Designed miniproteins, single chains, continued (5). Designs and how they scored, part 36

Each design is a single chain, and the fold is of that chain. pLDDT is the mean over its residues in the fold that is shown.

## One batch from the design tools (miniprotein)

Design m17228
Fold by ESMFold2-Fast:
Structure m17228 (fold): chain A 91 residues (1-91)
Amino acid sequence: KDEEAKKKYKELLFEKIAAEELTKANPKYREEYEKKKEELKKIKEEYPEVAEEEEKEIEKKREEVIREASEAVKELSESVRKISERKELLK
């Protein structure tokens, strides 16, 4: 019920923020970001009070959430770089 919708909305909010940061590193992830935005909008229409409460919580923790998402982008970029370096060495 509301508890399940709340958990799902919170997870989608984190995924949206992560996809937004990923889009800064690679524009390919913009589709993922837009898809997450649409899913959030759908839940917000069904459970507006849950959406409003979770958005307020994220706003309070905004800096921390952005930092975590930025770290995920950095880790992804480092992983891609390491793969590219290995392929170059094997040439």
Scores: mean pLDDT 70

Design m17229
Fold by ESMFold2-Fast:
Structure m17229 (fold): chain A 71 residues (1-71)
Amino acid sequence: GAAEELFKKAEELDKEAKRLAVQGDYVGAYELGAESNRLLAEAYRLLGKEEEAEKFYERADKLLKQAKELK
């Protein structure tokens, strides 16, 4: 279903974020890490798990702020 597709995409983005971090692209790593956590939040929201979704939205926002600090 839609939630399962979001989980799969989030996992792929997380793996790519880790690859970028190893290469020294910290801005790209934080941005993809944020997108991964945002998709996890959307997936949990679709499943009616609002508390879990809120936690992942919080993580996504934190990662985006870290990306901004590196501009």
Scores: mean pLDDT 88

Design m17230
Fold by ESMFold2-Fast:
Structure m17230 (fold): chain A 78 residues (1-78)
Amino acid sequence: SPKEELAKRIEELRKELEKLKEEGLVTDEQAEKLKKRIDEVQKMLDEAKTPKELAEVEMELGAVETSLAALKVASKLA
């Protein structure tokens, strides 16, 4: 289902963030800020009941994925 697919993407994001934190590639502050954003997306998904609400979850999840990717690139350039 679309909701199950979004839940899997959130789980993948959490695992990637944890890995980057363990490898020292992101600061504790950067990890905490991203974790809070991921927690908000999880809450949106849990509360989503309509196709429109699921689309809003997907849009916000994409924004968080982009933010993590940007941090990963920045860590390689530092």
Scores: mean pLDDT 85

Design m17231
Fold by ESMFold2-Fast:
Structure m17231 (fold): chain A 68 residues (1-68)
Amino acid sequence: SAEELEKLEKERQELLKRAQAENAKINDQLHNAKTKSEVDAILAQARAFSAEYQKKLEELEKKLKELG
């Protein structure tokens, strides 16, 4: 129980770190983008990542709540 809760919390923290790394990458790509088309492509990729990230985060939060 306690070990499982700790494991899920660690997983949540790892997801947060991955999101921060991806955000930094997107910002770097945006800094180097020279056209609106490039910007639009980068933002589309960022939105796709954000959607998958939120789904995983919600799943982990639900499991954490169920464990108490």
Scores: mean pLDDT 82

Design m17232
Fold by ESMFold2-Fast:
Structure m17232 (fold): chain A 69 residues (1-69)
Amino acid sequence: ATDAAILAHAQAMRTAFENGDWEAFVEHAAALARQRPDLAEGIAGAIANYLRDKGVPEELIERLRELVA
């Protein structure tokens, strides 16, 4: 169940990435982070740094933090 949910969100993130849909990418990244509550902050931080490096708008990065909290 949990592993299947993680894989589903990871696949959705890949599809969003390929389509340049950063809003969908952030939504699925937050959902994936929530599947690992003990690592959620670390996962969100790593993804936020990656998105900043790629020039994704800070508004979407802030959305990721809000959805994980």
Scores: mean pLDDT 75

Design m17233
Fold by ESMFold2-Fast:
Structure m17233 (fold): chain A 77 residues (1-77)
Amino acid sequence: MPPWAKDWESTVRFTIERLRRYAERQGVDPEEVARRLEKAIEEAKRKYPDDPKKQNHLIGEEVQRLVEEVRERARRR
């Protein structure tokens, strides 16, 4: 495994944990949000296995979508 791939996996895990904690604070199911982000990360890795910049772009877009969904769910409470 290339060295950059290990840093990537650590960054991914940290991002999932941060989003999970954000969802918890907003009263949204953290496991649902974490699972959706994990799926998006695996899809990005499958679509662009040799392009970390495209992987990061797709993952960033999914994080933004999930943050907005958490905000919308929080507004309904």
Scores: mean pLDDT 75

Design m17234
Fold by ESMFold2-Fast:
Order: structure tokens, then sequence, then C-alpha cells
Structure m17234 (fold): chain A 102 residues (1-102)
């Protein structure tokens, strides 16, 4: 069954720094065709699809990276990865908690 592992579990950084979150899909013989990132902001209940053009999203085979440059305090959130296969199987990563301080 498809599974997604995220690293690291938690990141504490200062405003202006860079964070990299990695995800790896495994447990399937089906082709992974899409990697999506979601953000759960403090006080929100449902992760939202990440469409922030400030952040770079990379994919290579079964691995994905989210690169967050020039961090702001407002970027403090939990970031989730979702992998999707050609047959439509989906799996979520466990999340990465990002805390950005002054």
Amino acid sequence: KLKVEQEPKEIHLKEGEEAIIRARASGTNDEVIDFRWYRLKPGEKIPQLLQDPRFEQRMEGNEAELILRNLKIEDTAIYYHQAITAKGEKAWGEGTRLIVEK
C-alpha cells in the first residue's frame, strides 16, 4: 500500500532563513504521477493546497522537496505532502511543523 514519509518532523527557524521539507513515496508498484503540498495554518482545521509562488516544489521519481526561502513569521504552519499514483491511489505524509521566529 502507498505510504509517504516526511523529513524533518519539526523545523524551528528565524525570519529570512530557508527550510527544505522532503517526502518519499513507497509501498506501491504503481507509478507516482503527482506530488502535492498542503498547508495547515494555526487555528485552521483543514489543510489547504499550497499555491504560494514564493515556494519551490521539486519532484524526482518517488521523492519530492518543498523549498521555502525568505521565511516570514506568517509561514508558521504544518506542511503535509500527498502522493498520487497513476491508478489514483493517494497517501498523506505525517506532516512537518514549521515555526518561524523573529
Scores: mean pLDDT 85

Design m17235
Fold by ESMFold2-Fast:
Structure m17235 (fold): chain A 69 residues (1-69)
Amino acid sequence: MRVRFRDKEGKELVLELPSSLSEEQVERIVEAAYEDARLLAAMSPAEIAERFGISRATAARIRRDLRSA
């Protein structure tokens, strides 16, 4: 699932998230990226995975998408 939104600074962000994630997990990830995408991109995949209750593989993809923006 591709999620497109603007962060609080107005920058466009695109995240590719697996359809297996719950709506609540997607909302928490989007909200965190909206508030501070740079901080989230600076976290390790393990830290992101623990924070959102997702796999390390999904966390690594989120970090890559944020760093590529």
Scores: mean pLDDT 81

Design m17236
Fold by ESMFold2-Fast:
Structure m17236 (fold): chain A 81 residues (1-81)
Amino acid sequence: AKPLDASGMDPKELEELEKEIREAYEAGDLEKLKEKALKLVDKVEGNKEAYKLLVEAAVADLQGNKEEARKLYEEAQKIAA
């Protein structure tokens, strides 16, 4: 498991957004998760498609669609690898 490269973003802002995304995911807050994750995707220069798939995977998992979440997560890892 390798973290995605978020080149082109301020490291402190990246860390803050990642924290907010994780907190929203753990709270089950789909709207906040989507909002913060899309902000992260918009600000990164590399791996935008992989980040988008990770966001969709997290949303699907929170909605109870674990099969879809797994497929999206695997696709994101293929793009990032």
Scores: mean pLDDT 73

Design m17237
Fold by ESMFold2-Fast:
Structure m17237 (fold): chain A 86 residues (1-86)
Amino acid sequence: MKKKVRDLVIKSVSAALRAVAYDLDGDLKGTQKAIEEVVKIGEELYKLGEKDEAISAYKLALKMARKFGVSKELIDKIEEKIKKIE
């Protein structure tokens, strides 16, 4: 794996862990922002041509968004991004 791609994957996992921490504290705004960061990393991976890694990041963000009850608008946005690249 290229170093830049690996660093982005690690960053997406770190953002996902922060979303879990915010959810445990009852901080819905923090949880949503952390999930939005995972989505942004997915967009960066897609721009680098790493389609499979981008899809994995979007699916991680979607799973967390559904589990933590973040806004339906964010869930719909993530689902649309996955559909357009699969």
Scores: mean pLDDT 84

Design m17238
Fold by ESMFold2-Fast:
Structure m17238 (fold): chain A 84 residues (1-84)
Amino acid sequence: SPEVRREIEELLRKAEELIKQAIQLYNQGDLQSALEQLEKALELLEEALRKARAHRDIESEIRAGALFVSTQSLIVVIKKELKQ
């Protein structure tokens, strides 16, 4: 439905903002704050992915899935840097 698509778009928008903030924090050397922002983004992306799947919105499912995988990869990199 148009309402659910709007909800998914808002979740994706918020997740993208958190990812951008995390990258800025990472570039400033604030690994802990970057990780917290990415973990928040991951939760929003999981919700977007569940909504997209439930409503058979393949475009949003692909977009949310791609961002989810990229966000998980960034979390793994940052966690490894913290475990020096």
Scores: mean pLDDT 89

Design m17239
Fold by ESMFold2-Fast:
Structure m17239 (fold): chain A 75 residues (1-75)
Amino acid sequence: SRMDQLEAYDEMIKKFEEIKERNPVSSEVAILIVNGMRADIQGNPKLKAQYEEERQKLLEQEKAEEEKKKLELLG
């Protein structure tokens, strides 16, 4: 059922929150993806877009930090 799926997503979010201290970026990305999936099955395209936007920002920040670190190793 749709409600059972939402409850499963809530449980997944809770588990990612528990490991966030150990794996902060990957856990945050996973939480945003699952929240986007929740919004999708609820038929809320605005909320889904908000979670996708936040996920994209987080991934771009991570990529920028990794590229900066790479340039520092080459300089």
Scores: mean pLDDT 80

Design m17240
Fold by ESMFold2-Fast:
Structure m17240 (fold): chain A 64 residues (1-64)
Amino acid sequence: SSMAERKKELSLKGWLEGAAMSRLRKDEKTAEILKEYAMKIGGWSEEEVEKRIEKLEEEIKKNS
């Protein structure tokens, strides 16, 4: 349903943001776990997840 898809998108955003923050803190283990959630549970490709994490890293660096 549309609501289930929206909930999945919000979860994906949280996992991607968490992965980006973890990478910036050099916590590669946590970043990898969150990336795996986005890929396996969220259903996104590794390429799409990586692009989103990189974009979020840049955004966090500008706004932190």
Scores: mean pLDDT 78

Design m17241
Fold by ESMFold2-Fast:
Structure m17241 (fold): chain A 50 residues (1-50)
Amino acid sequence: EKLVTITADSPFQGRKFRLIKTTTSGFLEVQDIANGKKYFVRPNEVTDIE
């Protein structure tokens, strides 16, 4: 299971997310570990942490 963090300037900066999948449009579908909520983010807004 791959974990990522949001590094871009946003309300989610520094939060840990579970990477669900990469979409065909180039967005990452991620799930917040703390609240279980899913978001779509750009790859350049995210750093891999496992």
Scores: mean pLDDT 72

Design m17242
Fold by ESMFold2-Fast:
Parts: structure tokens; C-alpha cells; sequence
Structure m17242 (fold): chain A 73 residues (1-73)
């Protein structure tokens, strides 16, 4: 099964959004950036690793972050 991750990064630059997306990409089936949000489609077993990568990268960049995990069938 899969989950959709929505990672909101208010005020992040294009480069900062790309950095968060790049950190998640190894753990994700697909990653897209739209506005100030990174969306990742992730296998359920990879969710902890994807979330950890996003949090660590946002922390290093000094970004405020909100994360939502939506389970999919």
C-alpha cells in the first residue's frame, strides 16, 4: 500500500523546495513540487524514512515545516 506525503514549507525558495524534494526522492515512487508544497507518493514501509529525510533537510535549512501523511489503498 502507498501513502501521499504533503510537506508544506511556507516562504521556502525554489532551491530550498528542490533540496527537500531531492532528500525525499530516494524513498519515494514520485515527488512533485507545487507552490510551497512538496508532494511525495511513498510505499507505506518507506514513510518513516521519507518523513525523517524531509524533517532533517527542513531543519538544516531553517524552514518551518508542516507534514501530512494520507494513507492510500
Amino acid sequence: SRALLGISLPGATEEQLAAVAAAIAPHAVAVQVRDETVFALVESGAVPAAVAAARETARRLGLDMRIAVVPLD
Scores: mean pLDDT 88

Design m17243
Fold by ESMFold2-Fast:
Structure m17243 (fold): chain A 83 residues (1-83)
Amino acid sequence: KKLEEVKKAADEAIKNAERAREVSTQLGDEEAQKRADGLIKAAEEVKKLADKSPNQEVFLDNAKAIYDEAKKLLEELEARRQA
């Protein structure tokens, strides 16, 4: 069930990063697009590695960190879009 928590956190991180990518495309911010793509890739890697590893706590922490970065990026880009 710990694996389910990791996958859920990673999926939520991917969702936020995908939204950030859409907003960065609307803003024409290529650096933000690259950051969003990197976060999507990182979250997908965490999902793959967690499935093969007994150390679920490390992957859960990593998924949560990626989620926080994706959320922060999305919030920054949304604020810029409102300007």
Scores: mean pLDDT 83

Design m17244
Fold by ESMFold2-Fast:
Structure m17244 (fold): chain A 83 residues (1-83)
Amino acid sequence: EKKVQERKERLRKLGEEFAANPDDPELQLKHLPETRELLRWMAEEAYPDDEEKRQQLIAAADEFYDSIRKAVEKLLERKKAEE
């Protein structure tokens, strides 16, 4: 329980940092793998006896992570090119 709350708080904090620094793609890319891992861990913790639901949430988290990563990589590439 304590670990669940700590992970949720960390995920929320990461989201707030991303929102506060929308023009810092390196920060977002750096923390994206951790955010993905936290989401997958939370799915396992929330639904330990529901394999189908866990797999659906993990798949959704992976899709969300991939889409953001690609968007951030494009932004980072543009930023580097305009230095």
Scores: mean pLDDT 72

Design m17245
Fold by ESMFold2-Fast:
Parts: structure tokens; C-alpha cells; sequence
Structure m17245 (fold): chain A 66 residues (1-66)
């Protein structure tokens, strides 16, 4: 569905931002995913990123994209 494609695209954009070192863009992207999809795993990734745990946030984003 287009919603599933948009969800996946948003997660991929957040992961790419994080891998590029753009933490602000990754935070903005994850906030939007949490707001639109109410996704618990996206919230967990957002909380990890807010705590400065970039490795955990990256791992969670990769696991969500499987």
C-alpha cells in the first residue's frame, strides 16, 4: 500500500540522515514517523537518538527496514 511505502521511505530517509551524521534530520524524520504511524519501534529509536545512543537508533532503524 502507499502508506507502507511512505512509512518505509521515511525510515530509510531517517537512517540515511543518521549515517550521514545529520542527527537533526534523523530526529525530525523519526518524530514524523511517530506522529503519523504511532509506531512503538520508531518511538524507541527516537528515544535512543534523543539520549545520544546513535548506534542503538541506527540498529533499530535497520531492524525495522527488514
Amino acid sequence: SSMEEEYRRMLEQALRALEAGDVAAALAGLHEVVKVYNDERAREALEALQAGDLERARRLLREMLE
Scores: mean pLDDT 85

Design m17246
Fold by ESMFold2-Fast:
Structure m17246 (fold): chain A 61 residues (1-61)
Amino acid sequence: MEKVKEEAQKIAEELLKRARDSLATNRAAGSGDAPLGGKIRPQETEVSVEELGLALAKLAA
């Protein structure tokens, strides 16, 4: 039980750091994806961040 919580928290933290890193990279690149031509790529970041938020909300609940 507690192990699941700790594991989930660790995964959440890793995902959060990954999301933050992607966000920082996006901002540094001038918002969005650096390489032009990735129409679907921007959505990947959005979905990732949104899903992470939902997962965190579920864990917090």
Scores: mean pLDDT 60

Design m17247
Fold by ESMFold2-Fast:
Structure m17247 (fold): chain A 80 residues (1-80)
Amino acid sequence: MKEVLQEVYEKVKRGEDLSPELIEEVKKLLAEKGITTRTEGEAVQVAIFLLEKENSSPEKQKIIDEILAKMNAYWKEQEG
């Protein structure tokens, strides 16, 4: 899990394109956490937030979780 998210972060930081396989793996990991993404950009953004959460205090982790929940709700509204 963490290794996949770290690879995405490093590739984005270097301005490299993500492989379709890597994006699908990220989407699967996010789906396991109940997070739905529509675009590759959304999946990458959420992956970065999850990495930031790993290095954050419990209070900041809660705020990140709330942001991710709001983003997921927004994307579901945009679908319909």
Scores: mean pLDDT 70

Design m17248
Fold by ESMFold2-Fast:
Structure m17248 (fold): chain A 78 residues (1-78)
Amino acid sequence: VVLRPGESTCEAVGRELADAVFQQRFDEAEALINAHPECAAVMLERLQVTVDVLKSINAPQATLEKAEALIGKLKALV
């Protein structure tokens, strides 16, 4: 995980998760969740915002379904 100045590890993980989902790198997104279960609450909050943005730009249904699956996984961890 690459940290921006003043960013915590969980904030960086949440940001990288959002970037991975926007780029449709779902394998990397799932790997981030598996590697950082302690950041599940932060990742869940960030991913919910990311899904709202994806809906606003009319992202493909397949992308939304994969993002919602990740949300379900994170909810199981919190």
Scores: mean pLDDT 80

Design m17249
Fold by ESMFold2-Fast:
Structure m17249 (fold): chain A 92 residues (1-92)
Amino acid sequence: SPELLAAARRAAEGAAELSMKLVEEALKKKPDDEELKKAKAAFEAAYAAFLARLDELRSAENPVPPLLEALRAFEAAALALIETANKVLASE
């Protein structure tokens, strides 16, 4: 449904905003952290891929199963980025 795809987009945008705020705080602590920069780039690629997948699913007859698979992949990428940022923030 259009409402389901719109809700998925809003959820992804919210997750991206939260993740990027945590990355910003971590980069203030360690501006040259290579793992954090790589995790950020990987997340940005995953986010772009998820948004592209949402656009593809607008014309699908049965969008729910591929949407749930795409959402799980995006959530995994977001959690990996948050964990990397938190590891930097927890370091002394």
Scores: mean pLDDT 85

Design m17250
Fold by ESMFold2-Fast:
Structure m17250 (fold): chain A 91 residues (1-91)
Amino acid sequence: MSEERRREEQKKITENIGRVLGIIGVVEDLLLTKEKNPENKELIEEKVKEAIEELKKLGVKEEEAEEIVKLTLTDPEKAAEKITELVKKEL
C-alpha cells in the first residue's frame, strides 16, 4: 500500500517537473530561433504558432501561452519573469 502510493506521487511530481521543463524548452527554442534567424520573419511566425500549440499541450492556458510567446520575442526578461511564476506555481 505505501509503495503504491509513493509510486503514484513520484509519477505526478515527475510529470509536473517534465511539464515545467517543457515550457522552458519551448521558450529557449523560440529565443534561439529568433537569435539565429532575426531576418526570417516566416520561420519566426511558424515557430510562434508551434510554441503556442506546444505550451497548450503542456497545460498552459491559450492566453498565457500567447503572452509568453509575445514577451519572448519583444521582452525576453519579462518572458523569464512569467516563466518563473509558472515554475513557482508547479514547484
Scores: mean pLDDT 75

Design m17251
Fold by ESMFold2-Fast:
Structure m17251 (fold): chain A 64 residues (1-64)
Amino acid sequence: GMSDEEIRAQAERLVQSVEQHTGVTLSPEQREEVIRRLEAGLRAGDVKGVQRTVQEALDLAEKM
């Protein structure tokens, strides 16, 4: 399993990947919510949940 530090780092990298891919910067509130959901999924080993959260973040960025 991943440490809490590794989970936070991975969640941040996933959000950065979304922002870089879309060219859109999420608001601080949106970013915090996405990170929180990613951390929960990563901690639980919920690969499908993590993938869903990334897709939801991509969809959100495309609407901005």
Scores: mean pLDDT 83

Design m17252
Fold by ESMFold2-Fast:
Structure m17252 (fold): chain A 81 residues (1-81)
Amino acid sequence: SATEELLKELIEKLEEAKEKNDKEEAIRLLQDTARRLEALGDHGLAQILRWMAREMEASTLPADELIEGAIKAVEALLEAL
């Protein structure tokens, strides 16, 4: 499905952001993917990704730990589809 492909693409791009230790890029990727999911009618998944972006922005944990947490969460969402 288009939703499954978007989540797979998000995981790959979050792995790249993790390698670069780029928290701002990871937040942007979550927000952009949420917007694309909402356009597909996947409002629930979009809301979850927006929540993850906000939690990441508010956190003082190391970027690599935050991005790894986001990757695991997106993988779990993909498995639940």
Scores: mean pLDDT 91

Design m17253
Fold by ESMFold2-Fast:
Structure m17253 (fold): chain A 80 residues (1-80)
Amino acid sequence: ETKEKVIEYLKSLGFELIQYDEKTGTYVFRKGDTEVVINGDEVDIISKNKELRDEIVAFLKSLGFEVVEETENRVRLRKP
């Protein structure tokens, strides 16, 4: 449900799936210097591109995700 919406959104932005771990259910998407890691109800956005990072964060918040950790180059969100 929600995971599929996140994946389709990232693909629409030109992200490519670079890694999938079936055992952990972890997806890693990349576009330029931006990586998005999806694991269950958690999404990590790792980017030096603040504009792109902020757009992805805003989209995830619209789906009910909340920011649980933030550094200069990384934001972790979790869906309750």
Scores: mean pLDDT 84

Design m17254
Fold by ESMFold2-Fast:
Structure m17254 (fold): chain A 70 residues (1-70)
Amino acid sequence: SMMDKLVEQTIERIRKEAEELLSKIKDPQLRANLRAATDTIIAALKSGLISPEEALSSMERMRKIFEKRE
């Protein structure tokens, strides 16, 4: 369905944004934390617990937090 397609596209976008952030982070603990947070957002989206918009908003908040440490 179109909704299933939107969910898959949103997951791909989140994974790509997380990979870009990980490439900028040297600290192993911060890398582990970002991976765990990203996995949690993806799991929630896949299970229907959150919407694509909520998932992208969560990822945007994570991006701002991690970019502030650059």
Scores: mean pLDDT 84

Design m17255
Fold by ESMFold2-Fast:
Structure m17255 (fold): chain A 99 residues (1-99)
Amino acid sequence: AWEKFKKKLEEMKKWVEENRASLDPEDVERFLELIDKLLESPEKALEALENAEPGEIYMFTMIVAEAENKVEELKKKLEGKEPEERLEFMKEYLKKFIE
């Protein structure tokens, strides 16, 4: 499980780097720093996600969905949800990906 998650984090990092021109530079740096922290261990990864800002949760969720080719499916599932429900759904999605 952890090795698969680590590989996906490395793929996410590559996706962010390849899409730098279409992303905000400040967001790119924040997400790359968070990815590096997540790569330390499964325990640190789960702790980092619990303490991440809503915008960071959203971006990581979108990067994971892009790597899994599920962006449109995820967008449909988030459509019509209240902000708190969207955040909880995204956190659960990321936790399932880590586990």
Scores: mean pLDDT 72

Design m17256
Fold by ESMFold2-Fast:
Structure m17256 (fold): chain A 89 residues (1-89)
Amino acid sequence: GKNELAVKAAELALEAGMEALKKADKEALPAAVAGVIAAIGGIFEAETKGNAKAALYAAEAALEAAKRAKSEKGIKLAEEGIKLAKEAL
């Protein structure tokens, strides 16, 4: 259902944020940390309220973080998260 898609999108955002965090230099690190925090909040909102907009926000934040960290894996995970979050809307 839509709730399951929103949760999966937020989980992909967390994976993307973690991949960004692994590859981030000092300049990219604040965005990677913010992306992980947004993803944790997105999972909570998706699981407790079915909030697909929160999952979308988390995935978009993770994409920005992954791009700044130059994480190819993080970018792909975040793009998949955005796709699933949009399907959950």
Scores: mean pLDDT 85

Design m17257
Fold by ESMFold2-Fast:
Structure m17257 (fold): chain A 77 residues (1-77)
Amino acid sequence: DEIVTEENLDEVISKTVKYVMETYKVDVDEALEIFFKALDLKSKDGVLSEKEMEELKKKMLGKKISELFELADKAYK
């Protein structure tokens, strides 16, 4: 399965958010909140601070895309 890299980071975020939206029938704002919660990140109105953006990269890089979907599932429940 595909690994998260700096080149595919934005695409992986989009795929994970879309997965959450389609799986749980939530809108994009709620899906982003679930995704950030899955990575233990603080967001305000769907916006991450610069520090939280660095943590996002640190937490995503090197993970399998399927592993991120599992984290989102756990965060929603």
Scores: mean pLDDT 76

Design m17258
Fold by ESMFold2-Fast:
Structure m17258 (fold): chain A 86 residues (1-86)
Amino acid sequence: MDDEILEEAAKASGRSVEEIRETAERIARESGVSLGAVITALKGVLTGDVALWEAVVRRVIDVRDLPAEARAEAEAQLAAAAARAA
């Protein structure tokens, strides 16, 4: 079911599904958050820039410490900031 989000990310970034999955798994392993949480963060920051997505996940989303409402708010704020930077 996470495959749909990975396919969308791959299409938007011009990368393969495997590359996006490997990046998500690496971030999950290094950060200690679940793969599902990393994929959820990708939904909020899908800009085609994998490096930006990695930076956002590492800096903003720690699923162990953030309730779902705070996580959604952080994602919305980052999306707004990215739009203003463009």
Scores: mean pLDDT 58

Design m17259
Fold by ESMFold2-Fast:
Structure m17259 (fold): chain A 92 residues (1-92)
Amino acid sequence: SILEEALENAKNNKEGSYTITISRKRSDGTEGSITLTLSNEELAKKAEEQAKKLQERIAAGEVLSPLEIAAEIFGIPEQVFRDQIAEVLAES
């Protein structure tokens, strides 16, 4: 799946991958970032477009968790994304 590929590429930091970084504000008011690594150029383009929309929402004062950010980028409901991440981590 896209999530499995992104997590595997993030772990392995492979040459030729596409990296997307999103800045966010934590619930405690501190600055943070989330970085996603994708091997597919078309998926990276779609993720970049979603990341731009999320950055606009964050700039407008919306506070988002890393799971919410990743779910929006992949177009997957947060709950489904949380379940998929938990499954992938359990298999590693």
Scores: mean pLDDT 61

Design m17260
Fold by ESMFold2-Fast:
Parts: sequence; structure tokens; C-alpha cells
Structure m17260 (fold): chain A 78 residues (1-78)
Amino acid sequence: ERPSDEELLQGVRRLEAEVQKMIAEGKLTPENIETARRLLAELRAAARKYASPAAYAQIAARLDRIEALLREAEEKLA
């Protein structure tokens, strides 16, 4: 029911890897960017609610990096 710190961090690592893979393969679409942003928002909300302070710091930093990657990719698509 409640995700653990490790489950939250694993979710963030999976999203980061998937976004990087889509960018590297040129498969990033507006729909995929929107889906990634939705998942990013969900992970951020879950981390705020359930993560320990130490895990939250790691998660927040990784989520901020993923958001920056999505912004750069979105600019490159247009």
C-alpha cells in the first residue's frame, strides 16, 4: 500500500532510464513527454507523502534532472 523509500527511488531510476533511452533512440513524442511529465508529478507527490527526508532529497534531485531532460527534448522537437 505505502511505497518504501527503495520502491520510490527505483521508480524514479526507471523513469530516468526510460526518458534517456527514448531521447537516445529519437523516439520521444509529444505524447510520451506528456506521459513522462504525468509520471514525474505522481512520483513527486508520492515522495512528498511517503519518503523519508534522505530519500526525498535523492528523489527530488533525480526528478529535477528528468524534468530538465524533458524540457530540452521538447525544445528540440519544435
Scores: mean pLDDT 82

Design m17261
Fold by ESMFold2-Fast:
Structure m17261 (fold): chain A 97 residues (1-97)
Amino acid sequence: MLTEEEKEALEKLLEFLKSNPATPEWLIELVEAILNEDIKKAGEILKKNKIPLENLPLIFDSILEEAKEKGYLTDEDVKKIKEALKKFLEKLKEVLP
């Protein structure tokens, strides 16, 4: 599902999220589940935390812009993460009602 370049970009995002004490734990767990390509676990995280699937792109857009401004991500990293998220969201729709 994910390319090595998409995984590398997601790992950089994960480092940014872990460095920010305001980051919700569920978001760190979600990015880790995406990196492990664990679609079922990602769906369980969203359900437990009552996060609508349609809200994820907006949440990630905000986080990606902050990570880029803080120097954790390049424009290319942001594009790769958005592509990875799009692939993952299509798979998540298969496991969430």
Scores: mean pLDDT 82

Design m17262
Fold by ESMFold2-Fast:
Structure m17262 (fold): chain A 87 residues (1-87)
Amino acid sequence: SVKKKKAEIGDILRQAVILAVNDKDLEKAKKLVDEVMSNLGLEEQKEQLHRLLEELYKAKTQEEIHKLLEKVAEIHEKVFKEIEEKS
């Protein structure tokens, strides 16, 4: 099911954000993104998410975090669209 696959991938990508922002575990966050994006063949989106995770890790204000999360959501939408187009 495309809906189930999108939900599972969405949960993993959200967990990567939590690891970078809350747990300050950038290495684990990047690993989760690598697992998902490599399996999907989405190398460009993987690189974009890595950069955003690095910025989220460094972010010190709620305003910076909010702006970065908007960019993350935009890339997540592109990932979900690719999943829909492949199945």
Scores: mean pLDDT 84

